# Designed miniproteins, single chains, continued (3): the designs that were tried, part 1

No score or structure here was measured in a lab: all are predicted.

Each design is a single chain, and the fold is of that chain. pLDDT is the mean over its residues in the fold that is shown.

## One batch from the design tools (miniprotein)

Design m8001
Fold by ESMFold2-Fast:
Structure m8001 (fold): chain A 82 residues (1-82)
Amino acid sequence: NAIELARKGVDAVNAGDLETARRYLIEAAKKEKENPSREGSIALVAAVMLILANAMDAEIQGDKETAERYLELAREVLKAAN
C-alpha cells in the first residue's frame, strides 16, 4: 500500500499541507523499505521530485523559508526510504 500512501502524500503537497504530506510520505517510504516494489519506488521518487520542484520554485521566488521546509521534507522521505 506504499503507492496509495505516496499518492495521498502527493495530494497533500499539491494542497500545501506539508504536515499531512510528511505523515503519508514517511509511512509510504517505511512500507516500501519493508516490502520493496518497483511501483512503490517509482511513486516515492515521483513524490520527491515534486517536492524538490516546489522547493526550487520557492527559492526562485525568494521564499527561502518555504524552500527550506520542502527540502527538509524531501530529506526526511529519502532517509525513511533508505
Scores: mean pLDDT 87

Design m8002
Fold by ESMFold2-Fast:
Structure m8002 (fold): chain A 73 residues (1-73)
Amino acid sequence: SKSQQLSQLQQQITQSMQDLQDAVKKGDTKAAKKASQQLSDKVKQLLTDIIGASEDEAESAAKTLITYAKQKA
């Protein structure tokens, strides 16, 4: 169901966010790039597949979230 997909994506997004913040704090550029890509992919999937946002809206939201996550690290 969409509800089960949402729950799984939320967990994956939370994990990728933590991975990104940890990588940024440690200065691990390779890990940060990987975590940013995973976070972007999962956020875009959530927004397009579950919420019904456009591809452009999802891309914009993912970039905003990644920027915020990096700043908070």
Scores: mean pLDDT 83

Design m8003
Fold by ESMFold2-Fast:
Structure m8003 (fold): chain A 81 residues (1-81)
Amino acid sequence: GPAVAVVEVLTDKNGNVIRSEVLEEGDASPEQLEKAKEAAIKAAEKIGKELGEKGYKRVRVTVTVDAVTGEILDVEVEILE
């Protein structure tokens, strides 16, 4: 199947990563998965920081990444606090 990874990232009010977890790796290799995780964390840090500047304290960002290209396919954002 496709090498599509789904990564969950929790950020604080400054966009700092509290926790990151790979929820789905598809047919991604370990090297592709590591790059997908890096892309997801970078995207989540940016979103978490922007929302932190608006007064939110904790954000869950779920990022779907094409592990071959590193392209972000989808981003789901949940404000927790």
Scores: mean pLDDT 87

Design m8004
Fold by ESMFold2-Fast:
Structure m8004 (fold): chain A 81 residues (1-81)
Amino acid sequence: SAEEIEKEFEERYKALLARLAAAQAAGDRATQVAVLEEIRRLIEEYTEKMLKVSSEEEAKKIQEQSERSLASLDAQIAALR
């Protein structure tokens, strides 16, 4: 269900944000990049799963939100490289 997909995403995303915060505090750029790339993959997985259980109208909004999130992540990764 959409609720189960959202819950799984939120739990995994929260864990990745905690790892990112720890890497940022340590000044560990390599780990920051690795964690951001994991977040990117998580968003792609979430988007794929949600598109399978969403209406056409919901799917458009999900795709637009995903594109914005991925663009932001790609910019952050590029800035660290």
Scores: mean pLDDT 87

Design m8005
Fold by ESMFold2-Fast:
Structure m8005 (fold): chain A 60 residues (1-60)
Amino acid sequence: SDEELIEKAVEFLGLLFSDRKEVGRGVLLDVLRKEKIPEHLYERVLEAFEKRYGIKIVDE
């Protein structure tokens, strides 16, 4: 399901970036693309990741 896939993607991003205060949006999108996450879920994954880990997503 989309919700399960979003949860797995958010957990994976947390493993890579949970120690950071800020991460570039492009870096996160590159990871999601490499992991073959559907593009229509990208914004939902990024929103959930930012809320869960308190990490600021920046455009650069």
Scores: mean pLDDT 86

Design m8006
Fold by ESMFold2-Fast:
Structure m8006 (fold): chain A 62 residues (1-62)
Amino acid sequence: VSEEEREETIAWVERMTAHLSPEIREDAVQTARDALERGVKPSVAATAAVLRAIGLEIDREL
């Protein structure tokens, strides 16, 4: 994965989680970074991070 693709992936995750709490957004960004660092594909890393963020937000509301 190129550095440019990594930066674009992180920026996308930040945009998609912008309306969530700051702690959940930071967790999503970190999840995406960790996945990319382990060689996970950008689309998969981004999707997993956003799904995790949505799950955490739902748990907060319940």
Scores: mean pLDDT 80

Design m8007
Fold by ESMFold2-Fast:
Structure m8007 (fold): chain A 101 residues (1-101)
Amino acid sequence: NKEKAKELEEKGKLAFAQGKFDEAIAYYEEALKLLGKPNAEILYNLGEAYFNQGKYDEAIEYYEKALELDPNNEKTLRNLLRVYELQGKEEKAKKLEEKLK
């Protein structure tokens, strides 16, 4: 299961690099299903794919789930901050800025 999930994660990353965000999302979702548990990197990658589609609510959902597993991940915190700023969520953005200092 872990090896197959890793293969799907790699296929998702390749699809993402090619701008095939729907395909990337499908691969990442299947990888999570095969793992049977949350995975911070895959959740982050789902957030990135949704962000690149302009689906900001879904991007926030997946970045927040990734941070539940890895609360100090600077990359996820920075990208979540950008989405909050784009949506005008000033109070949430301010709280993340303080965490990044």
Scores: mean pLDDT 88

Design m8008
Fold by ESMFold2-Fast:
Structure m8008 (fold): chain A 61 residues (1-61)
Amino acid sequence: MLPSREEVIEALEAERAASTDPERRALLDVLIEALRSTPAEDLDAMIRFVTGVLEAQRAAD
């Protein structure tokens, strides 16, 4: 039920394109890099963390 790494990265890229705040774009860039560098065995935990941050960012808007 967890989204794939590629799906989460695409969602982050879409949020980055929609964002006008340089601080939010910088955060999204960090999250994308974290997902790309995460080993497969830790990927599920990283995806949950990143999707949680993304949801919190949208809720705070």
Scores: mean pLDDT 76

Design m8009
Fold by ESMFold2-Fast:
Structure m8009 (fold): chain A 89 residues (1-89)
Amino acid sequence: SLREEGEKYEALGEQYWKEGKYVEAADYYRLAGELYEKAGDFVSASQMYYKAAEAYRKAGKLDESNQARKKGIELGLKEGRRSLEAFRA
């Protein structure tokens, strides 16, 4: 499933992070975020993009870090909007 594939890439991101390979960690966190987004899990997707942003920042890739953080915020807002629509509808 998309969620199981996302969990595998998240685990790879954690492994590369522990090895100090921050570019590879960021790429795997971003892939996990894309899979969680496709699965409709915007909370997990947002968390993965924030982890990717931190990994890109540690690698000195500031533009990629900023793009990942922006995507994380966007996904967090999607979840907030969904929750608000469910509450007010």
Scores: mean pLDDT 85

Design m8010
Fold by ESMFold2-Fast:
Structure m8010 (fold): chain A 100 residues (1-100)
Amino acid sequence: EELNEEARRILEEGLATVSAAADATPDLDKQIELAVYEIALAVFLNTAKRKPLTPEDLERAAKILEGAAKVAEDSGLTDYATKLREQAERLRKLAEEVRK
């Protein structure tokens, strides 16, 4: 219950960060890559609104955030990359808590 609410909050923050990173990059190919990650995160967020996310779902979402962080870093958007990695780590810790 509370853990699913936390997952939704982290996913909303992640989605906003990926969207901002996409808007900040002048490279169309990197913007397209970030848009794909944005769509994937939106699917996890919509799933969390309908049912609790499994630990496996949270780990997959963390992996998506880590992928987006790499694209942001490669674009010179170091602050966005750091924020995305922090969000990914929060989802991984939440997955561990859900497994208890």
Scores: mean pLDDT 85

Design m8011
Fold by ESMFold2-Fast:
Structure m8011 (fold): chain A 65 residues (1-65)
Amino acid sequence: SEKGEEEALKKLEEIMEKDPNVTEEDKKYFERLQRLAEKRRELEDLPEEERRKALAELLEELEAE
């Protein structure tokens, strides 16, 4: 379920914060995943097609960074 994915992502973030061996690149990659999860949460009350378009646009922006 989507709730399970969000909870797993949050737990991964906590683990990464506690692990001093996490690299700067790992942190940036995880930040991108967090932004996607936040966007999905903001769009949860919108129709599926609208959500897909907004997420695709965000993915392009994050990939360009």
Scores: mean pLDDT 72

Design m8012
Fold by ESMFold2-Fast:
Structure m8012 (fold): chain A 74 residues (1-74)
Amino acid sequence: SAEKLEEEAIRLAEEASPEVGEVVRETLERAKKAKTESEMWAHLQEGSQRVAELDPERAAEISRLMADALLERL
């Protein structure tokens, strides 16, 4: 489910740092509130860049989980 993928993304992010966890929470919240699919993916792209700056090693896995969670909602 989307909720389980969101929880997994947040869990991995918080394991990296509280700051990465906050970025992931904000990114998912903004993406879910987006009125269009293009706006949703724009928020994911911005959040993924912020995660990559804070934790380059986990960025790809965290971004994949965020993308999978958002796809489950479509």
Scores: mean pLDDT 86

Design m8013
Fold by ESMFold2-Fast:
Structure m8013 (fold): chain A 68 residues (1-68)
Amino acid sequence: SEKARLANGAAAYALNGDVAGAERLVARLVEMGILSEEEAREVIAHARAGDGVGAAEVLGRASKRKLG
């Protein structure tokens, strides 16, 4: 699904240290109601700190909760 594709893409950007890419896809996930504003801030904070794994973990947890 498009929602899963965007979530996986955001996680991939975060894991590769592409903060700008992660921010763009995270904004889309918030618009779609997949991420809360709090979760979005958490993902971006992890990515900016160089913790791509932490960012990806938040995205994965939120995606599983929201998408099934």
Scores: mean pLDDT 76

Design m8014
Fold by ESMFold2-Fast:
Structure m8014 (fold): chain A 57 residues (1-57)
Amino acid sequence: SARSAALAELQELVARIADPAVARALATEAAKRLEEAKTEEEMQAVIEEVRRRVEAL
């Protein structure tokens, strides 16, 4: 499903973060947002935000 795919992508993105505490915090927050997301577009917006945060680290 779109949600399962987004969760898998989230795990791949946070795996790139060297600090495990930062990775866990971001994963927890993003996973909650993905669970609350109603559309595939909202799920992709969450993933894009996570990607931007990871790239800024």
Scores: mean pLDDT 83

Design m8015
Fold by ESMFold2-Fast:
Structure m8015 (fold): chain A 70 residues (1-70)
Amino acid sequence: MEEIAQKLIEALKNGDFETAKKYLKELLEQMQKDPEKASEALNRILKEYPEQFKKVYDDILKEESLKELE
């Protein structure tokens, strides 16, 4: 868990949104296994890099919207 969060933070810090997107998807998968730790990691990222996080998260949501017709 922490390793994924660290990689995501590093990618966001470097402006590597492709890598950040991959690690964010992995972190969201971990929420199914360990929601408490995943939520703590997400809150930390949102406080450090809110704009970068939102950009990556919105990109993931757009992919889901194509599937849901909404």
Scores: mean pLDDT 74

Design m8016
Fold by ESMFold2-Fast:
Structure m8016 (fold): chain A 98 residues (1-98)
Amino acid sequence: SKPSISNLSASAPSPTTLTVSFEFSVIPGKTYTIEVKITNKADPSETKSKSITTSTSGKYSITITGLKPGTTYDIKVILKDAETGEVLATASLTVTVP
């Protein structure tokens, strides 16, 4: 099957913290980069990102701190070929921290 991202979810354990979780499926024999990007919808200069490199399918969770209470953030997960940078799959979610 083609590379994919599934079960993207986010929870806010505090007004300044988001935990983002997702699953990913990749084809064996290649190296992939997965980037999680979180952007303040009203202020795109407030962007945080984290990336991992993987060659196997799995699950990933990240915790992002230092967010603004009551603010809406766009979350984007981008799965890329690590050698070419080709975008193979994306998933997105919009959340408001309390």
Scores: mean pLDDT 83

Design m8017
Fold by ESMFold2-Fast:
Structure m8017 (fold): chain A 114 residues (1-114)
Amino acid sequence: MQKEAEEKILKLAREAFDHAAEAVTALQNGDFEKALEHLRRAIEALEEAIDLVKKTKVSPETAQRLIDIAEAIKRAFETAIRLARQYGHDEVVEAAERAKKAAEELINLLKEQL
């Protein structure tokens, strides 16, 4: 049961990372609608991962792995915020800032379990 929960959390973190990377790519290509869609999907995956972490004590090894992924996600959102601000797209900036806060919450929860 714990192993299955940890595997699901890792899968959600990887999905969030993939969507964060796709959002950055979409912004680089000037596709703000696609960027918003990927940011929304990343937020959904992060919020589900946060809910699971609150209910599940993960192993220290899994916690560290998740922190590393979440920090990479956070860096991708920082890039998305910078690009969105440069292009003047306030909706994308707000979505990326919300996504960054979700990644920071996940990191903080995982650090409390170490």
Scores: mean pLDDT 89

Design m8018
Fold by ESMFold2-Fast:
Structure m8018 (fold): chain A 60 residues (1-60)
Amino acid sequence: AEEVKAEVLKAAKAYLDGNDEEAERHTQRAVEIARELGDPELEENVRKAAETAKAFADET
């Protein structure tokens, strides 16, 4: 759980910094960790958080 949160935060920061490749890398890692935990709700939340962060970065 903590590792997933850390990767999501790194992805959000990367999107805000304009580093889409780095953000995608962190998002993929967060999804993989969520799958390893067997938590489909967490996996879906990771995807939504990444989409939200990207949309926010695109507005700023």
Scores: mean pLDDT 77

Design m8019
Fold by ESMFold2-Fast:
Structure m8019 (fold): chain A 77 residues (1-77)
Amino acid sequence: MVTDEEIKQGVADIYLAIGKLGMEKGDYEGAIESYRKAIELVPDNADAWRALSEAYRKMGKEDEAKRYEELAQKNEA
């Protein structure tokens, strides 16, 4: 049996994987889009917030990177 929450978690994990591939290719904007989709599905996913912070840091957006890092810490289990 799969719950709606379990389906959302699985889809969010796929978006995280797509985002990581974008980061490896230097497609930080594409990575951010994928990480945002993961967060929309599972807002308490600390890994997605941390990944979003890293993507913004790679783009030179340090203030946004710090903000998302704080959100990652707040959402750690």
Scores: mean pLDDT 80

Design m8020
Fold by ESMFold2-Fast:
Structure m8020 (fold): chain A 86 residues (1-86)
Amino acid sequence: KLQEYAKEAAKKAKEEAEKEKDEKVKKALEKLAEGLEEASKLKDPLEAAKKILEAQREAMKILGLPVSEDEELIEELARKLAEKFS
């Protein structure tokens, strides 16, 4: 189940954030954990998948890494994630 995966991933991201010494990486992990926790509470697998991708994108932005702004590509990836865990 995608929401169960998101809940476990959120817990791991939060634990890693607590151990992290680099403040920028810590902020990225905290933001990732927050978004994954929100995704775990969504009933719709597609909405959960979109939230997971959004959380990852926000974390990458904090790290200064390039992120895709292609909304159509993000929606296709979200559908594939929802299908994999359905």
Scores: mean pLDDT 78

Design m8021
Fold by ESMFold2-Fast:
Structure m8021 (fold): chain A 61 residues (1-61)
Amino acid sequence: MTKEQKVLAATLLALRLAREQGIRVDPQELRKAAESILKEKGIGMSPEEVARLALEEVLAK
């Protein structure tokens, strides 16, 4: 899986989590958060972990 593919997977998972909680978020903001997290914490993270952290970061802003 490429870095871009992992960012996309994490973004889609984060969108699903937000919708399950009744929260509407901008997919572009989630993608930016996922890219930032992968740069800071390394590409070894699972898409699920990146998705949770990306959603948390977007909701904190």
Scores: mean pLDDT 77

Design m8022
Fold by ESMFold2-Fast:
Structure m8022 (fold): chain A 62 residues (1-62)
Amino acid sequence: MSELKKKAEDLIKQAEEAKRAGKYLEAAKLYGQASMIYMELGKLDEANELALKAARLRLEAL
């Protein structure tokens, strides 16, 4: 659905903003949500990249 892609893109923008604000756990959560949507859309490469960003941010927050 085009709506799901739009939602994922909005989540990525929010994640980038949260990361710039130093809110690493919030950014990780948002990237993770966008990754799940891309998996639903069958965009596995994009989903994997977002999941890696989320995992990295969670590690940086520890």
Scores: mean pLDDT 83

Design m8023
Fold by ESMFold2-Fast:
Structure m8023 (fold): chain A 95 residues (1-95)
Amino acid sequence: GDEEGARAGAEGAGRAARAGGDEGGARAGRGAGAAAGAELAPEDADAEEAARAAGEAALAGGAEGAGRGAGAAGGAANTPEGLEAGAAGAAAGGA
């Protein structure tokens, strides 16, 4: 819950910061987003390759902390756009 959300949010912020901020976080999430899209149609989108990408994106993209991180990061910090943008990037990747 709270502890995991805060940690996940901080990790998301790191992704956005290293990738160039808000836009960088979104770009990182695009790769995971494509994998998540393939997850919805594994048979149509090369199931084996899509499953590998989707599995990796789900773990690394923030499926475990995307929603929690966004809420906790926003609530706890309520100012650093990096935290919000990073958490959003992770959420997009996981979703």
Scores: mean pLDDT 42

Design m8024
Fold by ESMFold2-Fast:
Structure m8024 (fold): chain A 79 residues (1-79)
Amino acid sequence: MKEQLIKDAEEHVQKAEKYEKEGNYEVAARHYATAGILYYDAGDKENAAEMFRKAAESYRKAGKTEQARVLEEKADELA
C-alpha cells in the first residue's frame, strides 16, 4: 500500500512538471498538492512538505496567492 501511494505521488509529480513546462501553473499546482497528500499518507513528510512548497510556487505563478499561502503553511507544519 505505501509503495503504491509513492508511485501515485511520483506520477502526479511528473504530470505537474509537464503542466508547469506548458505554463499551466494552476493545474501543475493541483498535481503537486495531490503528490504532497500522497507522500504524507505514505509517511514521507519530507517529500510531502517539498511538494506543498512546489504547489505554492505554482499557485503564485497562476496568481492564486491565497491557495499558495495555505500550502506554504501546510509545508511549514511538516518541515
Scores: mean pLDDT 87

Design m8025
Fold by ESMFold2-Fast:
Formats: sequence, structure tokens, C-alpha cells
Structure m8025 (fold): chain A 77 residues (1-77)
Amino acid sequence: MKSISKKELEVEALVTHARSLIALAKIALSRGNLEAAREAIEQMEKLLERLKEAGASEETLKELEEEIEELRKKIEE
């Protein structure tokens, strides 16, 4: 039970961090700070790989990947 609890906490911590980076990227974009938005996306991509290694659900990974793609499209426009 303790090892499963630790895994759940680790995934939740990584997801929370990922959502914080998404929020940061959205704020940066709203302010026209494309550099800060790009940095947040790069950190998100690294965090997504860590989430995959930690065994996050396919649904969670897909949700985060879609958010990253939407943000990336706004920056590349």
C-alpha cells in the first residue's frame, strides 16, 4: 500500500507542476511574452516524459499533450 501511495503522490505532484506550467504559458501569451511561454512549454515536454516513466494514465498524458499542442500553435502563429 505505501509504495502504491507514493506512486500516486508522485504522479499527482508531476501533474500539478504540469498544470502550473500550462497556467504560466497562458499568462505569458496573454502578456505577449512568447519567450516565457516557450520556456514553459519546454519544461512541460520534459515533465510529460517523466509522467510517462512514472506510469501516469493514457488519459492524463493525452490531456497534457493536447494542452501543449494548443499552446505551441499559438506561439508558432
Scores: mean pLDDT 79

Design m8026
Fold by ESMFold2-Fast:
Formats: C-alpha cells, sequence, structure tokens
Structure m8026 (fold): chain A 67 residues (1-67)
C-alpha cells in the first residue's frame, strides 16, 4: 500500500543516516517489491560510491512526491 511504502521510505532514510548499509539494502528490497525498484538501484549505487547523503536526498524527494 501507499502507507506501507511511505513508512519503509522513512525507515530507509533513518538507516542511511546511521550508515546501516545492511538495513538500507533490506529496506530497499522491500520498497522494490512494492513497485519502486529505482529506490533499490539508488541505494546500491550510493553504498558502492560512498554517496549516502545523495541517496538520502533522493529518498526524501520521493516521499514528497507521494504526499
Amino acid sequence: SKEELIELLKELIEALKKGDKERARELARQIASLGEPGTYTVVERAIEEGDLEGAIRHVEKKLEELE
């Protein structure tokens, strides 16, 4: 549901802020299963490239689009 997606995106932002890469991947997989596979791609690339702040900004914009 949209509500479930919003909650997972919020948890993803918190995981990224904490630098919890394993939790961020887990959440991004769940988000992809709800129809947002682009979020998984952004998170994996951010982890690989060390740009977690960029991923946080991307996810925050996604939340704004869903509200």
Scores: mean pLDDT 84

Design m8027
Fold by ESMFold2-Fast:
Structure m8027 (fold): chain A 63 residues (1-63)
Amino acid sequence: MKKTRKFKLTPEQKKQLKEGLKFLGYSDEQAEKAIKALENTEISDDEGERNVAIVKALNEGLK
């Protein structure tokens, strides 16, 4: 009975995330890969599990 859903980003959220990653020193390629990894991630209704899944997806995309 675990409910998960796809993490969907708006164009504005993608732009903000890309700019934030570039500000942290990541390349355009790394930022785009991280966004794609995040969009392919299923998230739970639990905020802690959601945040952990987001961080893991970003780290995976940035490798």
Scores: mean pLDDT 71

Design m8028
Fold by ESMFold2-Fast:
Structure m8028 (fold): chain A 60 residues (1-60)
Amino acid sequence: RNRRFSDEERERIREIAEELRRNKVYPEYSSEELSLIATLILEGRDPNLSWDEIVALLSS
């Protein structure tokens, strides 16, 4: 997968992160961490990832 995001894709990542924050899906995460999660979702990573899997991805 190409990891170079367009401005439009980055806008969508931001919108997804804001939606996650608004719904308090991951309330302990910062806005920066939510943006990373939103990026994973946009890249076609299953949004049904467990907390442990998300932490593993953030830690690598």
Scores: mean pLDDT 64

Design m8030
Fold by ESMFold2-Fast:
Structure m8030 (fold): chain A 63 residues (1-63)
Amino acid sequence: MEEEHRRAAERAIAAAEALAAQGDYELALTVLSMALRDLTEAGAPEEVIREVEEALRRLREQA
């Protein structure tokens, strides 16, 4: 369901942000990259995919 995709994206972004706040950028990038792959393969809405892509881009700028 679309709600499940959005919840998965929100959890991945929150987890990655928490990891980045602790200095665990490598793990944070891994979490977001895996979430992006899984959501894309599952056919998640473009808006959900874009949110994860934007979070990944922001995190790369911090690393």
Scores: mean pLDDT 81

Design m8031
Fold by ESMFold2-Fast:
Structure m8031 (fold): chain A 83 residues (1-83)
Amino acid sequence: SLQDELQRALAALERTAEEIKRLEKEYKENPSRENIARLIGAKLAAIGDAYQAGLLARKLNDEEAIKRAEEIAKEAGIEIEFK
């Protein structure tokens, strides 16, 4: 169901956000081109994940899920709003 897909998309976004936090810590401790490239790549992937979760939430008119997707994205340093 779309509801199950939304829950999986939110879970995937949460995992990606945690990975970004870990990569930000790694970059801070060891500033290198490789570490910044990994961090940028993870942030780009998270933008896609956030949009997918937001689109699914909008299709379901799930206002709490829209807010949750925006909150997770913001915690990962991605400013996004689903209007």
Scores: mean pLDDT 83

Design m8032
Fold by ESMFold2-Fast:
Structure m8032 (fold): chain A 97 residues (1-97)
Amino acid sequence: SKEAEELKEKALELIKKAEEAIREGKLKEAIELLAEALRLAEEVLKLGDYEGAKEVAERVKELAMELLRKAETLEEILAAIGLVLQAIGLIFEAELK
């Protein structure tokens, strides 16, 4: 529980950095930050914090959709789509518990 809370807080900090990176046009940095936030959300889910994992995944989904809107290269478009799909999958997994 405390470990899940610490991982969730780290994921939310990465999400804030990703939001700033998106505003600055640093899309590759934002992609890496959102991917790491989802990895932490998967660990939060494994520790039994389904609501915490869902909260992180929902925020990643929203920012990945913003990334997709700003993406100019095929690599960025595919990465953003991948993040959206992974986040949706994690949200559904959390809801099934």
Scores: mean pLDDT 89

Design m8033
Fold by ESMFold2-Fast:
Structure m8033 (fold): chain A 100 residues (1-100)
Amino acid sequence: MSYYEAARDYIETARKNIELARQYVKEGNTKEAENAAKGAAASLAAAIKLMRRASPSQQRELAPGVREVAEQLRELGKLHPSSKEILEKAAEEAERAVAE
């Protein structure tokens, strides 16, 4: 597996964890929502580390997905305030990674 493919897979894993966290929030399952939110943040962090090892053209291809997930983490933090600090920190680090 290439760094590009691995990073893309972790971006997808982050998206799945965000969706799970949203579902748990709707169900009132605060602990499961927190666990899923932490999983999303960790997956995005892993994606960034792998993305940095990919080629510059591959990093440009991955950047929109990273930005989208970072925004979704910020939105999730508004829905689940107990995870807000962790999610906003992960989003900020992701936004810095896809800056120039």
Scores: mean pLDDT 87

Design m8034
Fold by ESMFold2-Fast:
Structure m8034 (fold): chain A 91 residues (1-91)
Amino acid sequence: SLAESAANILRKQAELLREYVEKGDKLGAEVAATLAIMTLSLLEKYSEDPELRRLAREGRDRVAQAVSDGNYKEAAEILEETAERIRELAA
């Protein structure tokens, strides 16, 4: 399903973000976080499921806030949480 695909993409993006954070790669972390924000924005825009749209919007706003605060570790944790919630919706 769309939700399963989105959850898998977001999980991989969260893993990549965590790796860049651990390495201290600021550019890599920002790129990974930006890709995740874009993924969530597209999911909100094109999903017909109001629950999936809400999860995508909340996740995007929280990730964007963490990135704005320079807290990429928190951004990765939010992405992991959001991916799991979307996966549960697909079940």
Scores: mean pLDDT 89

Design m8035
Fold by ESMFold2-Fast:
Structure m8035 (fold): chain A 81 residues (1-81)
Amino acid sequence: LTPEQEAEVLEALALIWYAIGKLSGDFAAAVRGLDRIAEQLKALGFEPTTVLEALRSLYEEAKKNGDEDAAKLAEQAIERV
């Protein structure tokens, strides 16, 4: 894969992690998955915009569901991205 193709795959994986979080309710696992993808995108020289949007959405979902631990994890990941 070229770096550009790898970035496209990572962006697709970010959307999959977001879906996993929403479907399973395991927001913490989804945040950790997205955080890893953000680091991979940055290592390739790409801005992780899709990941940042997904993390913000998971933060709101975690807050709505009373998952304070996942909300804190998402907030920390957003600051690192």
Scores: mean pLDDT 85

Design m8036
Fold by ESMFold2-Fast:
Structure m8036 (fold): chain A 72 residues (1-72)
Amino acid sequence: AWNNLGLVYQNLGQNLQAAQAYKQAIELKPNYAEAWNNLGVVFKNSGNLDGAAFAYKQAIELKPNYAEAWNN
């Protein structure tokens, strides 16, 4: 799955590849709150704070009780 591939790239420190994999997961399933949250983490780690805020907002909108998105 694309989200799992993104997690592998993220663990390897490959933020660009991780972001691309998470974007593919979202393309296939736009309501995938976990993939939106993971994209936000990658954007935050790469210094893209505006991208991170947008991605976290999407995760929260899709799953309002997603504590991980609120904490990031």
Scores: mean pLDDT 79

